# Designs tried in a protein design run: designed miniproteins, single chains, continued (4). Part 92

Each design is a single chain, and the fold is of that chain. pLDDT is the mean over its residues in the fold that is shown.

## One batch from the design tools (miniprotein)

Design m15179
Fold by ESMFold2-Fast:
Structure m15179 (fold): chain A 95 residues (1-95)
Amino acid sequence: KPSQEELDAEVEIALAEIRAAVAKIDVKHNPTPENYRAMAEAYDELARVYEKAGKYELAAQSYRNASHYYRLAGDEEKAVEAERKANQMEEKAKA
């Protein structure tokens, strides 16, 4: 019943969720700027796969999480970019 494209999207989302979970464990055991950056990158990737799948509310939440962890990592420019993308996803979710 699900198309190959739907199955591929589910696998891509599951892998991105696993990457975010692994980064979260690393942060819990060793809260460093490097691990915060890895967590931000994992959420940024998760947000992109949600956006690609049309899951705009989940994409917005993931971009906001990425922004938060980029800020903790000291990457203010990437934090602002992620926040902008989160706002864009929220507008798409309203349509």
Scores: mean pLDDT 87

Design m15180
Fold by ESMFold2-Fast:
Structure m15180 (fold): chain A 73 residues (1-73)
Amino acid sequence: MFIEVKTDLSEEELKELRERLARTAAAEAARLTDAEVEAMIARLEEASLQGKATEEHLRDQAILEARARAEAA
């Protein structure tokens, strides 16, 4: 369900960034439509295949994770 994306950031930097994004992502995830979520998934899959990711891709991943947690709750 979640997409693993590689970045040029260190493992420690990725953890810190993901934790910060997770806090803001919950509010943003609540405002997304299903179509917007599907578009984000498609973009992350494409980025994963290319082996490149930016902070924008990490933010999208955090938003998708927050939405999945909200659905599970």
Scores: mean pLDDT 67

Design m15181
Fold by ESMFold2-Fast:
Formats: C-alpha cells, structure tokens, sequence
Structure m15181 (fold): chain A 90 residues (1-90)
C-alpha cells in the first residue's frame, strides 16, 4: 500500500505503473483496499503537483469502481481526470 505512494514521491513512474498494475489485479478480490490505495496516490500526486500521476491514479480508481459495479462513481472519476488534464493544458 505504501509502495505506490513511495514510488510517486520518488518520481519513479515505472515503479508506480508496476504497482498500479498489481493493485488493479487485486481489485476484484479487495476493491475497497485497492480504491483506498489509489485515493491516497491521487492525494500525494496532487500535493506534489504531478498532474500526470494524479490523472493516472484517478483513472485507476475509476477502473476499480467499474470492477466493483459502481458505474456512477467511475464516471465521476473519469470526468475529474479529464478536467484535470484540460486545466493542465490551459
């Protein structure tokens, strides 16, 4: 759980991507734990100003909610990630 946050704080995008992939594989069995990890990752990325990692974390969180059957929450997170990307380009 701390492994993703540590990778993001270190700026290690390759390590962060690998941890995210492994967490997504666990999402069908432990959706709440995986969702908490991605929420924490998005918060840390936001604190660091890493918009790319914040967007990646929100997209991963949206995928967890889709796996859990919460399509409404998944759609909200996808919209948030899209707005973040748009704001960063403005």
Amino acid sequence: MEELVEAIRAGDREAAGKVMEELLKKAPKEPEKVAEAFRRAAEVARELGDVGMEVASLLALAQVYKIAGDDERAAELLAEARELRRAALA
Scores: mean pLDDT 82

Design m15182
Fold by ESMFold2-Fast:
Structure m15182 (fold): chain A 70 residues (1-70)
Amino acid sequence: APSVEEFKEEMEAYLKEVLEKAKTLSEEQREEVIRDFEEQMKELLKTLSKKQQEVLEELVKKFLEELKKI
């Protein structure tokens, strides 16, 4: 299993790629991506350690704030 630090770096890289992709989409497609992302994150949280859950929840919160500003 990755360390909490490795997990954070991997998730930050993944979220950055999703954000860049979202910027190239129409408003309708972006809303669908946000919805699907929120559903995927809920399922992922069930499989993670407590420390990884805390890191992911903070990163997801920041990501959703940035995504809503587009």
Scores: mean pLDDT 77

Design m15183
Fold by ESMFold2-Fast:
Structure m15183 (fold): chain A 65 residues (1-65)
Amino acid sequence: AVEHLNEGGKALHAKDYEAALEHLKKAAEQVTPETRAAVVQGFLDLKAVAPEELHPEIDALIASL
């Protein structure tokens, strides 16, 4: 939901990539057709700045949407 997208963004700004990933995973669990694009963008924004070690999990989550 939008709340988890907002919390993910806050964690990303704090450079807490694990917390950002967890909030985006919760947003993905609650995804609807109208929120899908925002959730995908959240994962792409995280992938752009997160360590390479997190990229495979982020890619798998995007693929599952």
Scores: mean pLDDT 79

Design m15184
Fold by ESMFold2-Fast:
Parts: C-alpha cells; structure tokens; sequence
Structure m15184 (fold): chain A 74 residues (1-74)
C-alpha cells in the first residue's frame, strides 16, 4: 500500500540519519526509493539495516529496525 511504502521510506531515512548522511543525500535516496516496487523497497530497507549493523556494530538497534520493517509489511 501507499501508506506502507511511505513508512518504509521514513524508516530508511531514519537509518541514514543515524549513519550521518546529509539531509540532501537522504532526500535523493528517498526520491530513488519512491521509484521502487514494494518488493524492491523491502529488499533495499533490509540491506540498509544490514549495512547499519555492519557499520555501527549495534546489533540490538539493527534488530529493532528489522522489527519495525516487519510490522509495516504485515
């Protein structure tokens, strides 16, 4: 749904902010995510969560992001 897509994009934006990306870069990424199918968007979000875990070592926060994604896609 459009609402689910918007929530997933907001989740990815939150992750990119935590990783220290600029507002301009986050906006460009969000624009590209809007062009993806739901399946591609979910995959992209999962990849961002994995990248977050690898870059930060914060496994607990990565798990919380994954749980948020799973709740959105129910």
Amino acid sequence: SEEQKKKIIELVKEILEELGFSEEKIKRVAEQLEKLSMEELILAARMEIKDFEEETGDKEKAKKYLEKLEEIVK
Scores: mean pLDDT 87

Design m15185
Fold by ESMFold2-Fast:
Parts: structure tokens; sequence; C-alpha cells
Structure m15185 (fold): chain A 87 residues (1-87)
């Protein structure tokens, strides 16, 4: 679990920094680890699900898509850091 959360967090941070090659490489490693440990991948996704669902509800309510994307990404990064701290 911790390694999957770390790779996803690093991929999101690399994407935000504009380092798309690093983000793509980290996402490829994440996909490979997720295939080897689907239970850990599921646990990470379940931790992020309420954040993603809240973002989707805000979009359906007519919120600004750019604002929702920014807030959802920030909340996902915070949740991933909490998972890493707990591991």
Amino acid sequence: MAELARLLLEALEAGRAGDLEKADALLAELAELAAKDPEAARAVMEALRPIQEEGAERLEAGADPAEVEKETLERMEAALRELLAAA
C-alpha cells in the first residue's frame, strides 16, 4: 500500500510541476504494482473515493470545473500523505 500511495503522490506532484516524462514513468510503475497487489491498489482507491465523489457532486451542482479539479487534487494529495504517514 505505502509504495502505491507514494508513487501516485509523486506522479501527481510531477504532473503539477510539468515533468510529464517523470509522471508517466511513475504511473507505469504504479500500474505494474497495482497489477501485482490489487488489494493494496483497492485500499488506495477506496481512501480517495469520498474525495472523488464529492468532486463529482460539486460538478453536477454546477461548480467551476477548474476549481473542483484543483480542490480535488489538493485533497487527494493530502489523503495520500496521510496514508504514507500511517504506513
Scores: mean pLDDT 80

Design m15186
Fold by ESMFold2-Fast:
Structure m15186 (fold): chain A 83 residues (1-83)
Amino acid sequence: MPLSEEEKKKLQELIERAKKNNLLPLLLVFYGLSETLEELEYLLNLLLEGKYDEVIEFVREQAEKLGIDEGVIKEIEEAIRKL
């Protein structure tokens, strides 16, 4: 995803928030699944609010659209549930 300078700054902010909360590996996975930085920010906010089922639903929906293997989806789900 090509990013503007403003989007790069927003991404840096999201990375720092994720690092502070030990969520960086999940943020990087979500970056690969998200079409926009707004979706990435939304997912990070859901994780910080403890809305794990909503995050898992988004991951499954996007992964199915991208043809991602069910085994990978399960690993992401387990990582979220271990929070």
Scores: mean pLDDT 80

Design m15187
Fold by ESMFold2-Fast:
Structure m15187 (fold): chain A 90 residues (1-90)
Amino acid sequence: MLEEVGREVLARLAPEAERLLATEPDPAEAARRLLARGVELLEGRPVEEVLALPGPELLGLYARGLARAAGLTELEEELARTAREVAEAA
């Protein structure tokens, strides 16, 4: 289920990713904007608000949104925490 939701989100983000990589010269900033778009698709939050968040928090929101969309509400906090820890360690 989670993988299915992730693939659907990635499929919807693929045109955005191509556009961002072509127009945004910083790959890290392009990735950050792509994650913000993913959060908008999953949570309905405006991209401008999400872009103001630190990277780990942005990744955490994306992971939480994926869990919620997959119906794994009990895993929302776990996935968000893991995503933030991975981003902070990078």
Scores: mean pLDDT 73

Design m15188
Fold by ESMFold2-Fast:
Structure m15188 (fold): chain A 77 residues (1-77)
Amino acid sequence: MQEELDKLLEELKELIEAGKLTKDDMISFLEKVIDLLKKMGADDITIGMVHLVLGLTKTFNMEPEETLRLLEKILES
């Protein structure tokens, strides 16, 4: 639910600020967000946009802060 999503985003922010987040950690967090969105009954467009961010993260070495910013923008829309 929204509270679980907010918790995941806060955990991600804390790891980024601590400089402890790896690319594999970011991929794992994005996969957890996708699973949670599916459980919440999010629309296919929102889920598809997060999958796009996941694909970009896997294919390109995106900065964790930029990946988080894109994710937050998608979830706020």
Scores: mean pLDDT 79

Design m15189
Fold by ESMFold2-Fast:
Structure m15189 (fold): chain A 85 residues (1-85)
Amino acid sequence: MEIKVSYEVIQLDETRYAIKVTLTGPSGKTVTLTFLPSESDEEKKKRAEEAGKELGIDPEEAIKLVMEALEKAEREGVRKVIEES
């Protein structure tokens, strides 16, 4: 079964946003994580690893997938906040 990753950017106010990342494991079970841009990469990676373990996904693969989704979403979120400010 294919591992699926999706993300959503949530605008909190004119300068702040949050990123919601959903991981779907091989069994079809999902875990959703919400991140703030102010969180450290270490904390973000730790949460991704824990989600991966819960879903039976390799922890390093889970970290990679979440961090890639966060980088893409943060790029989009920053652009959106700047354009709407």
Scores: mean pLDDT 75

Design m15190
Fold by ESMFold2-Fast:
Structure m15190 (fold): chain A 92 residues (1-92)
Amino acid sequence: ASDLPGAWSLEEVAEATKELVRETARAIAAGDISKAAALATAAALLLAVGGLNETALELLRLADRAMAGEISAEEFERRALELVEEAVRRAE
């Protein structure tokens, strides 16, 4: 439960963030860096709204690495999904 009417639950934040992570990975694979940056920013903002600010920053760092070609889109998706899952496990 949330303390504010209309606030998203941690489960809703996690589900939406995972979807945005998958779309970010697809944009990176397609070479659409502008779309990838926008989607990664949206995912990070969702995590921050959910109180997961540290996870949001780590997600942005992974997205930057993938957009720079330091890691593959597949590796980004895997690591970003793991970050979201770890954050959810900690929050219970």
Scores: mean pLDDT 80

Design m15191
Fold by ESMFold2-Fast:
Structure m15191 (fold): chain A 108 residues (1-108)
Amino acid sequence: MSPVERAREAIERAEKALEEGNFDEVIKYVQEAITAALEMHSEGRRDEAVEVLERTAEVLKKAYEKHPDNKKIKALYYTAESLVHALRGDREKAVEADKKAIEAYKES
């Protein structure tokens, strides 16, 4: 399965898991989508990698809104945001998001 296909399936499965309230599955499939996006970036498909990471961040934002005490989801959200900014060349925003991810991981 190509990284593009894996990313699409992972996001769709994460969205379904979110509807079902299965946050462990949301975390699993979100991590799979991030991994696929990084593979796409390594293949020179930067714009597609950014699109996958933005969709992943949207899923995580919705998950965090439904379960605000889940610090792992909050950390993954800021990780996805940091990667989007890094791939777009916005170093300052990437660093800011990364710091927020680290703080959320400390609370996990």
Scores: mean pLDDT 85

Design m15192
Fold by ESMFold2-Fast:
Structure m15192 (fold): chain A 80 residues (1-80)
Amino acid sequence: TSKEFHEKFALGYKLILENKVYEAQEYFKTIYDKLDARLQRELDMALTLAQNPLSKEHGISLLERLAKRLGAEEAVKKAL
């Protein structure tokens, strides 16, 4: 369901904030096939930026914008 999708996104996002990038990638893999090609590219870019300490803040900002586009903002708030 959409709720489970949003909750998985939120957990991945929380793990990125905790610098657990590998674990976050595993959660995002479980929802990747549910995204259209454009959103997949945006997620790939955000995760690539979040892996590097120098660009982590930019990656987090892109993930926040993606959460808004997916309607996952409430799930993210509850996970934090």
Scores: mean pLDDT 81

Design m15193
Fold by ESMFold2-Fast:
Structure m15193 (fold): chain A 75 residues (1-75)
Amino acid sequence: MEKFEELLKRLEELVKKHPLESTDESRELAKEIGKLAKEAYEKDPELYEEMLEKLRELVEEIGERAFELVLEKKK
């Protein structure tokens, strides 16, 4: 779980620095996250559900930041 959360945090930081851009680093992070989720699905379904919740929280956080960025640019 901790490694998964670290990868999510790194992805969030990359999106914060490069909003609306998909970088090679963000794609590699997404692949690593997917790999960990797949392994958890096979070994520990409860951990997999927690990983999905964390992903949903990250998507919501990114959405909120994108909204704030749009609000800033409306100047």
Scores: mean pLDDT 69

Design m15194
Fold by ESMFold2-Fast:
Structure m15194 (fold): chain A 85 residues (1-85)
Amino acid sequence: DELKEKLKKAVEQAAQELLDYIRSSVLPEEKKQEFIARVEQLKQEALAKIDAAKSKEELEQAVKDFVGKALELAREILEADAAAK
């Protein structure tokens, strides 16, 4: 399924961008590891939901849930990085 493959690639790319940001940040190592674990968990959950989707509606919901959680996590990372500077 070309659509599922494209969406999985987009999820992996978004997760990688968050991981790269965390690694380049001035956050304490403990906080970097916590955020890295959360990004990896979010990625795994999104990929599993995309693979399990049996309808277009389920696929749209999986993508919507991922985007919402990724934006919230990105906000937390940016706020923590700003506070550490």
Scores: mean pLDDT 85

Design m15195
Fold by ESMFold2-Fast:
Structure m15195 (fold): chain A 63 residues (1-63)
Amino acid sequence: SIEELKEEFKAAIKKGDFGTAVKLAQQLYEKIKDDRALRAELDRFLIEEMVPASLKMAREKLG
């Protein structure tokens, strides 16, 4: 389901596994591709999850 994919995406982002996160995002977009409102909501969700995690991952890599 969409909610299961969102939870898997959050888990992948928290792990720093951006490769898996991209694949999950593609699956989410495929499920809602005909719904513009849900796509806008998904875009927001992805950005809100990725920004804090990408900053954390960058800091962990840089020390």
Scores: mean pLDDT 74

Design m15196
Fold by ESMFold2-Fast:
Structure m15196 (fold): chain A 70 residues (1-70)
Amino acid sequence: MLEEIEEIKKEFDKLMEDYKAGKITRQEFVNRAIGLVLRLVGLEVESTDPEVQEAIRKAIKEILKKADEL
């Protein structure tokens, strides 16, 4: 599950690059970012490991912070 969290974070970083490069619209960026957060929430619901749940919550906070700073 930690590998899936890292993959989602990498997808978000790529999404940020594509948005900054003008390859996608702000609306597409927001919609895709919401999708990534929902994937993380799904992983948290399926996990019973507190360390994994905390890693997911941190990843969600980082994504939301980066998106809000745009």
Scores: mean pLDDT 80

Design m15197
Fold by ESMFold2-Fast:
Structure m15197 (fold): chain A 69 residues (1-69)
Amino acid sequence: NKNLEEAKKLAEKGTGRGADLAKSAIEYLEQGNLDKAIELAGLVTTDPSADANAIKAAQLILEAIQELE
């Protein structure tokens, strides 16, 4: 999945708590825990202090989950 690959790269470039949450969301998604991945990615996308790379990574995670449905 190109969205998931790009999300991983952006999360690695991101900084702070938002980037760490995006990385955790990717891990939960890879484990098949979609509910937790959605929760964590949602927190990043709604956090005004989150790094732009972290926000973009979280958006791509949510798009990847939508494509799996």
Scores: mean pLDDT 81

Design m15198
Fold by ESMFold2-Fast:
Parts: C-alpha cells; structure tokens; sequence
Structure m15198 (fold): chain A 59 residues (1-59)
C-alpha cells in the first residue's frame, strides 16, 4: 500500500516516511523544488525520491 511504498523510499533515502510526506507537501502546496523541500525537512533524499513520494501520495 501507500505506507509500504513510502517506507521503501524512506529506507533508500535514509529518512523517515514522515519527512517524505512533509517534503511532498512543500512541493505540492508551495511549489518548491524537490531539492529545496528536502532541505527544509532535513532529508538527504534525492529529487527523484521526493518526486516518487509525491506520485505515491497523489496529494
């Protein structure tokens, strides 16, 4: 499910699923780049991993 997909991305990125959700919301609601969103939440995730989280959440 969505939670399992986020957990997998989070493991690869070395972050929590909650950090991915926060980064995805910054991209969706504030129009930030995936890199900028990752910096704000303190996540070392790649832009591609943030984009995958946005797609999985469909928010």
Amino acid sequence: GVDDALAAIAREAGVTPEQLRAAARYVKEHGLSPEEAARLVGAPATPEQIEMAVAVLDV
Scores: mean pLDDT 77

Design m15199
Fold by ESMFold2-Fast:
Structure m15199 (fold): chain A 81 residues (1-81)
Amino acid sequence: MLRERVDELVAKLKELTAQAKANKNTDFDKAVYLAGQMSSLIAEVDRLSKEVSLTPEQQAVVAEARQVVADITAAVKAQRA
C-alpha cells in the first residue's frame, strides 16, 4: 500500500539523516553520497504525498532532511571556494 511505502521511505530518510549528522561533513565524499540518496528519497516522498497525507512527525523528518541536504550543499560549495 502507498501508506506503507511512505512509512518505509521516511524511516530510511531518518536513518540517512542520522548518518549525515554523525559524519558532520568530516568526509565530503560520504556527505555528497548521503545528500544524493536523501534528495532521491525526498523527491519520492513528495510524489507520494500527493496521494497519501504525511503525519506531523513524518513532515518533521522530511523538513530536517531537507535542511541537512542544504547544509551539505553549502559546505561542498565552501570547500570549492
Scores: mean pLDDT 81

Design m15200
Fold by ESMFold2-Fast:
Structure m15200 (fold): chain A 64 residues (1-64)
Amino acid sequence: SEAERAARAALEAGDPFTGALAAAYAGQELNIPEAQRAGVAGAVSGTDEGARRGAEEAAKLLME
C-alpha cells in the first residue's frame, strides 16, 4: 500500500529531513492529520534528531 511504502521510506531515509518531509506528504495524501503533523514538526525542527523523531512518529501513525 502507499501508506506502507511511505512509512518504509521514512524509516530507511539516509537524510532524516527528507524522511520527515516524505512522511508529512504521505499523511496529507492519506488524510491522517496526526502523521502529517508529526512529519511537518520533524521537517521544521531544524535538527537531525528532531527530523528523525518526526519521521519515526509519522511512520508509526501511517501504519496504524
Scores: mean pLDDT 76

Design m15201
Fold by ESMFold2-Fast:
Structure m15201 (fold): chain A 71 residues (1-71)
Amino acid sequence: VSPAIARLAALLYAGGVSDEDLEGALKKLGITDPETIAAIRAEMRRAARSTDLAALLEELSVTDLKALAAE
């Protein structure tokens, strides 16, 4: 994936753009290539996954600290 597509996908995800709004916005910008639209969607899903993993790691860390303090 090109760095430009990854960056655009991250910005759109951070802005809360839905898949439906994404397709419309990209078509207005002249981006009608299905492969490019699919690549942007895939990167947005990856960004969401990475954010979820970071949140889970923080939650587990707090739980581990509480368990250690109980000893």
Scores: mean pLDDT 66

Design m15202
Fold by ESMFold2-Fast:
Structure m15202 (fold): chain A 55 residues (1-55)
Amino acid sequence: DEDKEIDKLVEEILEFLNIKDEVSEEQFKAMKEVVKKNYNPNITDEAVERLKKAL
């Protein structure tokens, strides 16, 4: 599910930046739109795994 993958990616990015609790619902939705526009399904799983390694 692309939408769930985007949600997961945005959440992990926010966790990586340590600003997850500082982002409003409106900002979260805006980030989802930006990520979706630049979404590459071929590398999304690898990007998520790389972010997890950085955490």
Scores: mean pLDDT 67

Design m15203
Fold by ESMFold2-Fast:
Structure m15203 (fold): chain A 99 residues (1-99)
Amino acid sequence: SAAARAALEQQMADAMRAGIEAAQADPEKAAQHLLDGLLAAAAIMERAGLARLTGARAEAGKPHPVSGTKISSAVVEMLTPDGVPVRMAVGIFEGQVAT
């Protein structure tokens, strides 16, 4: 039903939001927090029978030599029962204020 799909989408959005908020609160581990959020969303999809996890990766960006700015990202890859690949990715921009 449309209501069941909306509830699933909301659960996934909440999981990803928690990961993003954790990443913003703990910038040194941002990539891992983003990955944890995506893995939680992937687990929701697996429980619903929509897809299964096939790969997961967290990538911590290197700080820019002058600004200290880095991009941290995470990716999960899944496969539907019909064999269609699904990819979920999140990245955040992290700036260090030079004092």
Scores: mean pLDDT 81

Design m15204
Fold by ESMFold2-Fast:
Structure m15204 (fold): chain A 81 residues (1-81)
Amino acid sequence: LDEARERAEAAGRELEARLAADPEAEAKAQAVVAEAAERVHAGADPLEELREAARRVAEIAGMPEFFEAYAAYAEAQRAAL
């Protein structure tokens, strides 16, 4: 679990750095997150919306490894319960 979390955190920091270097990509990623938040507020499943938002943001940043790390960490958390 801890290793999966550390990998997800490291991938998240790299994702943030890439988005910060590209204002257009950052704005697009923010729009994806805002849309997911609105759908959750309207009654959508928070976990499903977060997973889809993570996938789309990873694609925008050109970093599919982020979604892989996120999915592995989410699965490890569920297995630890």
Scores: mean pLDDT 76

Design m15205
Fold by ESMFold2-Fast:
Parts: structure tokens; sequence; C-alpha cells
Structure m15205 (fold): chain A 62 residues (1-62)
């Protein structure tokens, strides 16, 4: 399922990605919001992704 796949990938990728790469993922998600103003699904998914990546980034910046 989409949430389970995203969760597993983010967990594995989080350990391999640098802070800069996670910040790039946040930026990409923000671009998705800007490029898809007519899609509530993309808006919500991108916002959730940003929140998740920010939590991972905060843990890394500790």
Amino acid sequence: GKPAVIGKLSEKVYEELSEEQIEELIEYSKEMIEENPDSPTIQKASEENIKYYEEILEKKKK
C-alpha cells in the first residue's frame, strides 16, 4: 500500500541520505504543491511528505 511503501522507503533512505538530500526532497514536495494547485490529493500528500521529511531532518540535525 502507498503509506506502508512510503514509510519503509523513507526509513531506509533516511539512513543513507545526507541532510542536503532530505532538504532536496522537502523542496521537491513544495514544488509539487506549487505545480499542482488543482489537485487536493497531491497537495495533501506533499504536505504530509514535507512533515515526515522535516521530522527525519530534525533527528539528523541533532
Scores: mean pLDDT 70

Design m15206
Fold by ESMFold2-Fast:
Structure m15206 (fold): chain A 72 residues (1-72)
Amino acid sequence: PSKEEIEKEISLALLRMAGSVALLANRDDPEKVAQIEALTEEAAAQIEAAKTAEEAKAIMKEAIARINEIAA
């Protein structure tokens, strides 16, 4: 795989880890769980569709910030 492909996969992995941690922390709150799951899947699709590693990283950072807001 190219360096760009590897960096996109790292961004996707970081997003999924952040989503999983937030889900575990909020597992007793079905509304937060639904919001975190939806946001994580939407952002994952956007990362996969991103043209560059920089776009993927920007999507990942924004999504993680939003997940953390929901999880608070």
Scores: mean pLDDT 85

Design m15207
Fold by ESMFold2-Fast:
Structure m15207 (fold): chain A 64 residues (1-64)
Amino acid sequence: SIDELIQELKDAAFAGDRARVRALIDELAASGALSPEQRAEILSFLEQMGLSDEAAYFAARVAA
């Protein structure tokens, strides 16, 4: 589910697994199922974690 993918992304970010974070970003973006609120949550979370490159990558992927 989307909620499980978001939780996996958060877990990967806490673990410092940036490659896994990017893979989960691709999976979430490909799903097309993210609400505006979920997109805002993910972007804010990545920025707060100091994952600025991953935040920018996420924003670009969901805008395409």
Scores: mean pLDDT 86

Design m15208
Fold by ESMFold2-Fast:
Structure m15208 (fold): chain A 98 residues (1-98)
Amino acid sequence: SLREQLVQALADIIIEKYNISDPETIERVRQWSEDLVEIVDQLIKENTPLGKLFQAILDGASIDEIKALAEELGLPLDPYLESLITLLTEAVRRVREA
């Protein structure tokens, strides 16, 4: 499913970025990725401002379009949100190019 592909892509990006090889840590990263996708899905269903931003990412919007939408929605582009946008955008790119 698209959800399972997105979870796997998120986990793979984190595992690669931090060179994780420990099976217990890999399972924790996978669980975190599943939890993140569940939260993203819930925020989209509730039509929150953050959910609207995440829907644009899932629809394949460019990073510049996503940043412009965040400003329009009044969402502060702090380092945490910028990191999530970068991570989710890369995960969606990997799923779309697979």
Scores: mean pLDDT 86

Design m15209
Fold by ESMFold2-Fast:
Structure m15209 (fold): chain A 63 residues (1-63)
Amino acid sequence: MEERREAIRQMAEDLLKVGEILDIIIKNNPNASIEELSKMAEEAFKLYNQGKYDEAIKKAKEI
């Protein structure tokens, strides 16, 4: 019924999940450069885009 509201809610959830992955990587690598963080995030985001959120979180923690 509320297609637009459902889409916005989904976007918000995706942003929260992406933010969680980024927060984990940054917290584990506080002295890493922006370039290094970007490369690390690419690996985790690749897993997230494959629908493997748990593996993406695990990868972020290992970074």
Scores: mean pLDDT 75

Design m15210
Fold by ESMFold2-Fast:
Structure m15210 (fold): chain A 97 residues (1-97)
Amino acid sequence: ATPEERERIEREAALTFVQIQVVLALKDAEAGNYESAIEGFELAIKRAREVLERFPHPLIEQAIADLEKARDAAKQGNVEEAITYAKRALDLLNEAA
């Protein structure tokens, strides 16, 4: 593999782990498991920041901002807003892959 192909594969793999965490947090929010959803969003934010440090990308920065909004909405009990921001973050992470 070229160095460019290797970096793409490593970035895609790292983003996949963040995406899985966002999906799990989203499912918890949809099920009304808000404490688990909040923990999931916080873990996704932490992992996304680690990916951003390795692979700087404006879409990853935007995804982190949307995950922070999803976490804050979940903490306030605003489940519809939390789901909306989490889905936006997931789309942004997919586009950055």
Scores: mean pLDDT 87

Design m15211
Fold by ESMFold2-Fast:
Structure m15211 (fold): chain A 65 residues (1-65)
Amino acid sequence: SGREQMIEQTRKGTELMGLSEEEKERVVQSVLEHYETLVKAGRKGTSTLTLISKDGRIEEVVIET
């Protein structure tokens, strides 16, 4: 499903960024929640993921469609 593929792609992306397992899960969860919101709203389009980091930690996950 699109949901599972989105989770897997996000995990691979965060792996390449050298994020911790805890931070990877947080990013995956944020992406999943955004995906569920888009599906519920019936929205179509491309989503952009932006990770804002400070002092080696992810401060914010921004997802826009």
Scores: mean pLDDT 70

Design m15212
Fold by ESMFold2-Fast:
Structure m15212 (fold): chain A 85 residues (1-85)
Amino acid sequence: KEELRRVAEEAAKLYEELGKKELAKQILEEAERALEEEDEARLLAALAGALRALAQALKAAGKEEEAEEAARRARELEAEAERLE
């Protein structure tokens, strides 16, 4: 729950720094929508999505090592969310 908000805020901040304010807003809106869900699988899927967005923003910012770590985390959580469905 709190991790989802933190990751979404980090991704949104990076997208805003890259001049993609519309994507930053969408990421925050998706996270807020997911936080209204009580289903663990949906929360994990939302967190994975936020981490993928963070990875893409980090890669665009030239932080490829951090981007790879975020992408790996997203992949792990996506698999876990699918297992719970």
Scores: mean pLDDT 74

Design m15213
Fold by ESMFold2-Fast:
Structure m15213 (fold): chain A 68 residues (1-68)
Amino acid sequence: MPSPAELFEEFVRLVEENPELTAEAAKEVADQYRAQGIVYDPNAPSEERAAFTVEELRELVELARRKL
């Protein structure tokens, strides 16, 4: 499994190279969490959701890769 640092670097790279694709992936992650009854807001402070940050980044990277 990629480390949190590697996931963050991959996410930053995807944002720079594919901003539209990354935004769509973020929406899909939010929709999935909402369907599970988890309150997910992509604009919520990372501080408040520190425990979920790595999982969110991993989901974003995976969804973005699937859409490439």
Scores: mean pLDDT 56

Design m15214
Fold by ESMFold2-Fast:
Structure m15214 (fold): chain A 80 residues (1-80)
Amino acid sequence: SEATRKEAIELLKEAKKAAEEGDFERALKLIEQTGYLLAKHDPALLAKVQEALKQAAEAAAEGDGERAVEYTEKAIELIE
């Protein structure tokens, strides 16, 4: 739905900001929350963004801020 798409974008924007600020624990939680939201409410959209979310989550878990920002950005672009 349009509401689910907008919520996913806002969560990913917050995740991107957290990664830019070096808050990788918060970034990872927001990325995982986005995946959970999409799995429950828009599994077709999850299928479209799942690789970008996976890469963003792995980057955040590794403390790789540049890659976390890159893949959260890519996920946002794929949802828009």
Scores: mean pLDDT 88

Design m15215
Fold by ESMFold2-Fast:
Structure m15215 (fold): chain A 55 residues (1-55)
Amino acid sequence: SPELDATVDYLLRWAEARGLTPEQVLAWYEEQLAASTDPLVREILERLIARVRAR
């Protein structure tokens, strides 16, 4: 969705400004997914991870 794409773009720019790579952002989201037990939060994180991987 355009909203999800805008969110991913914003997060990647935020991370880049801090010297983080897309790979480091992906690793952080994967860590959050592994720690989460809430199905809705997991679905959102999976979608974010997929969009970051899609580049």
Scores: mean pLDDT 76

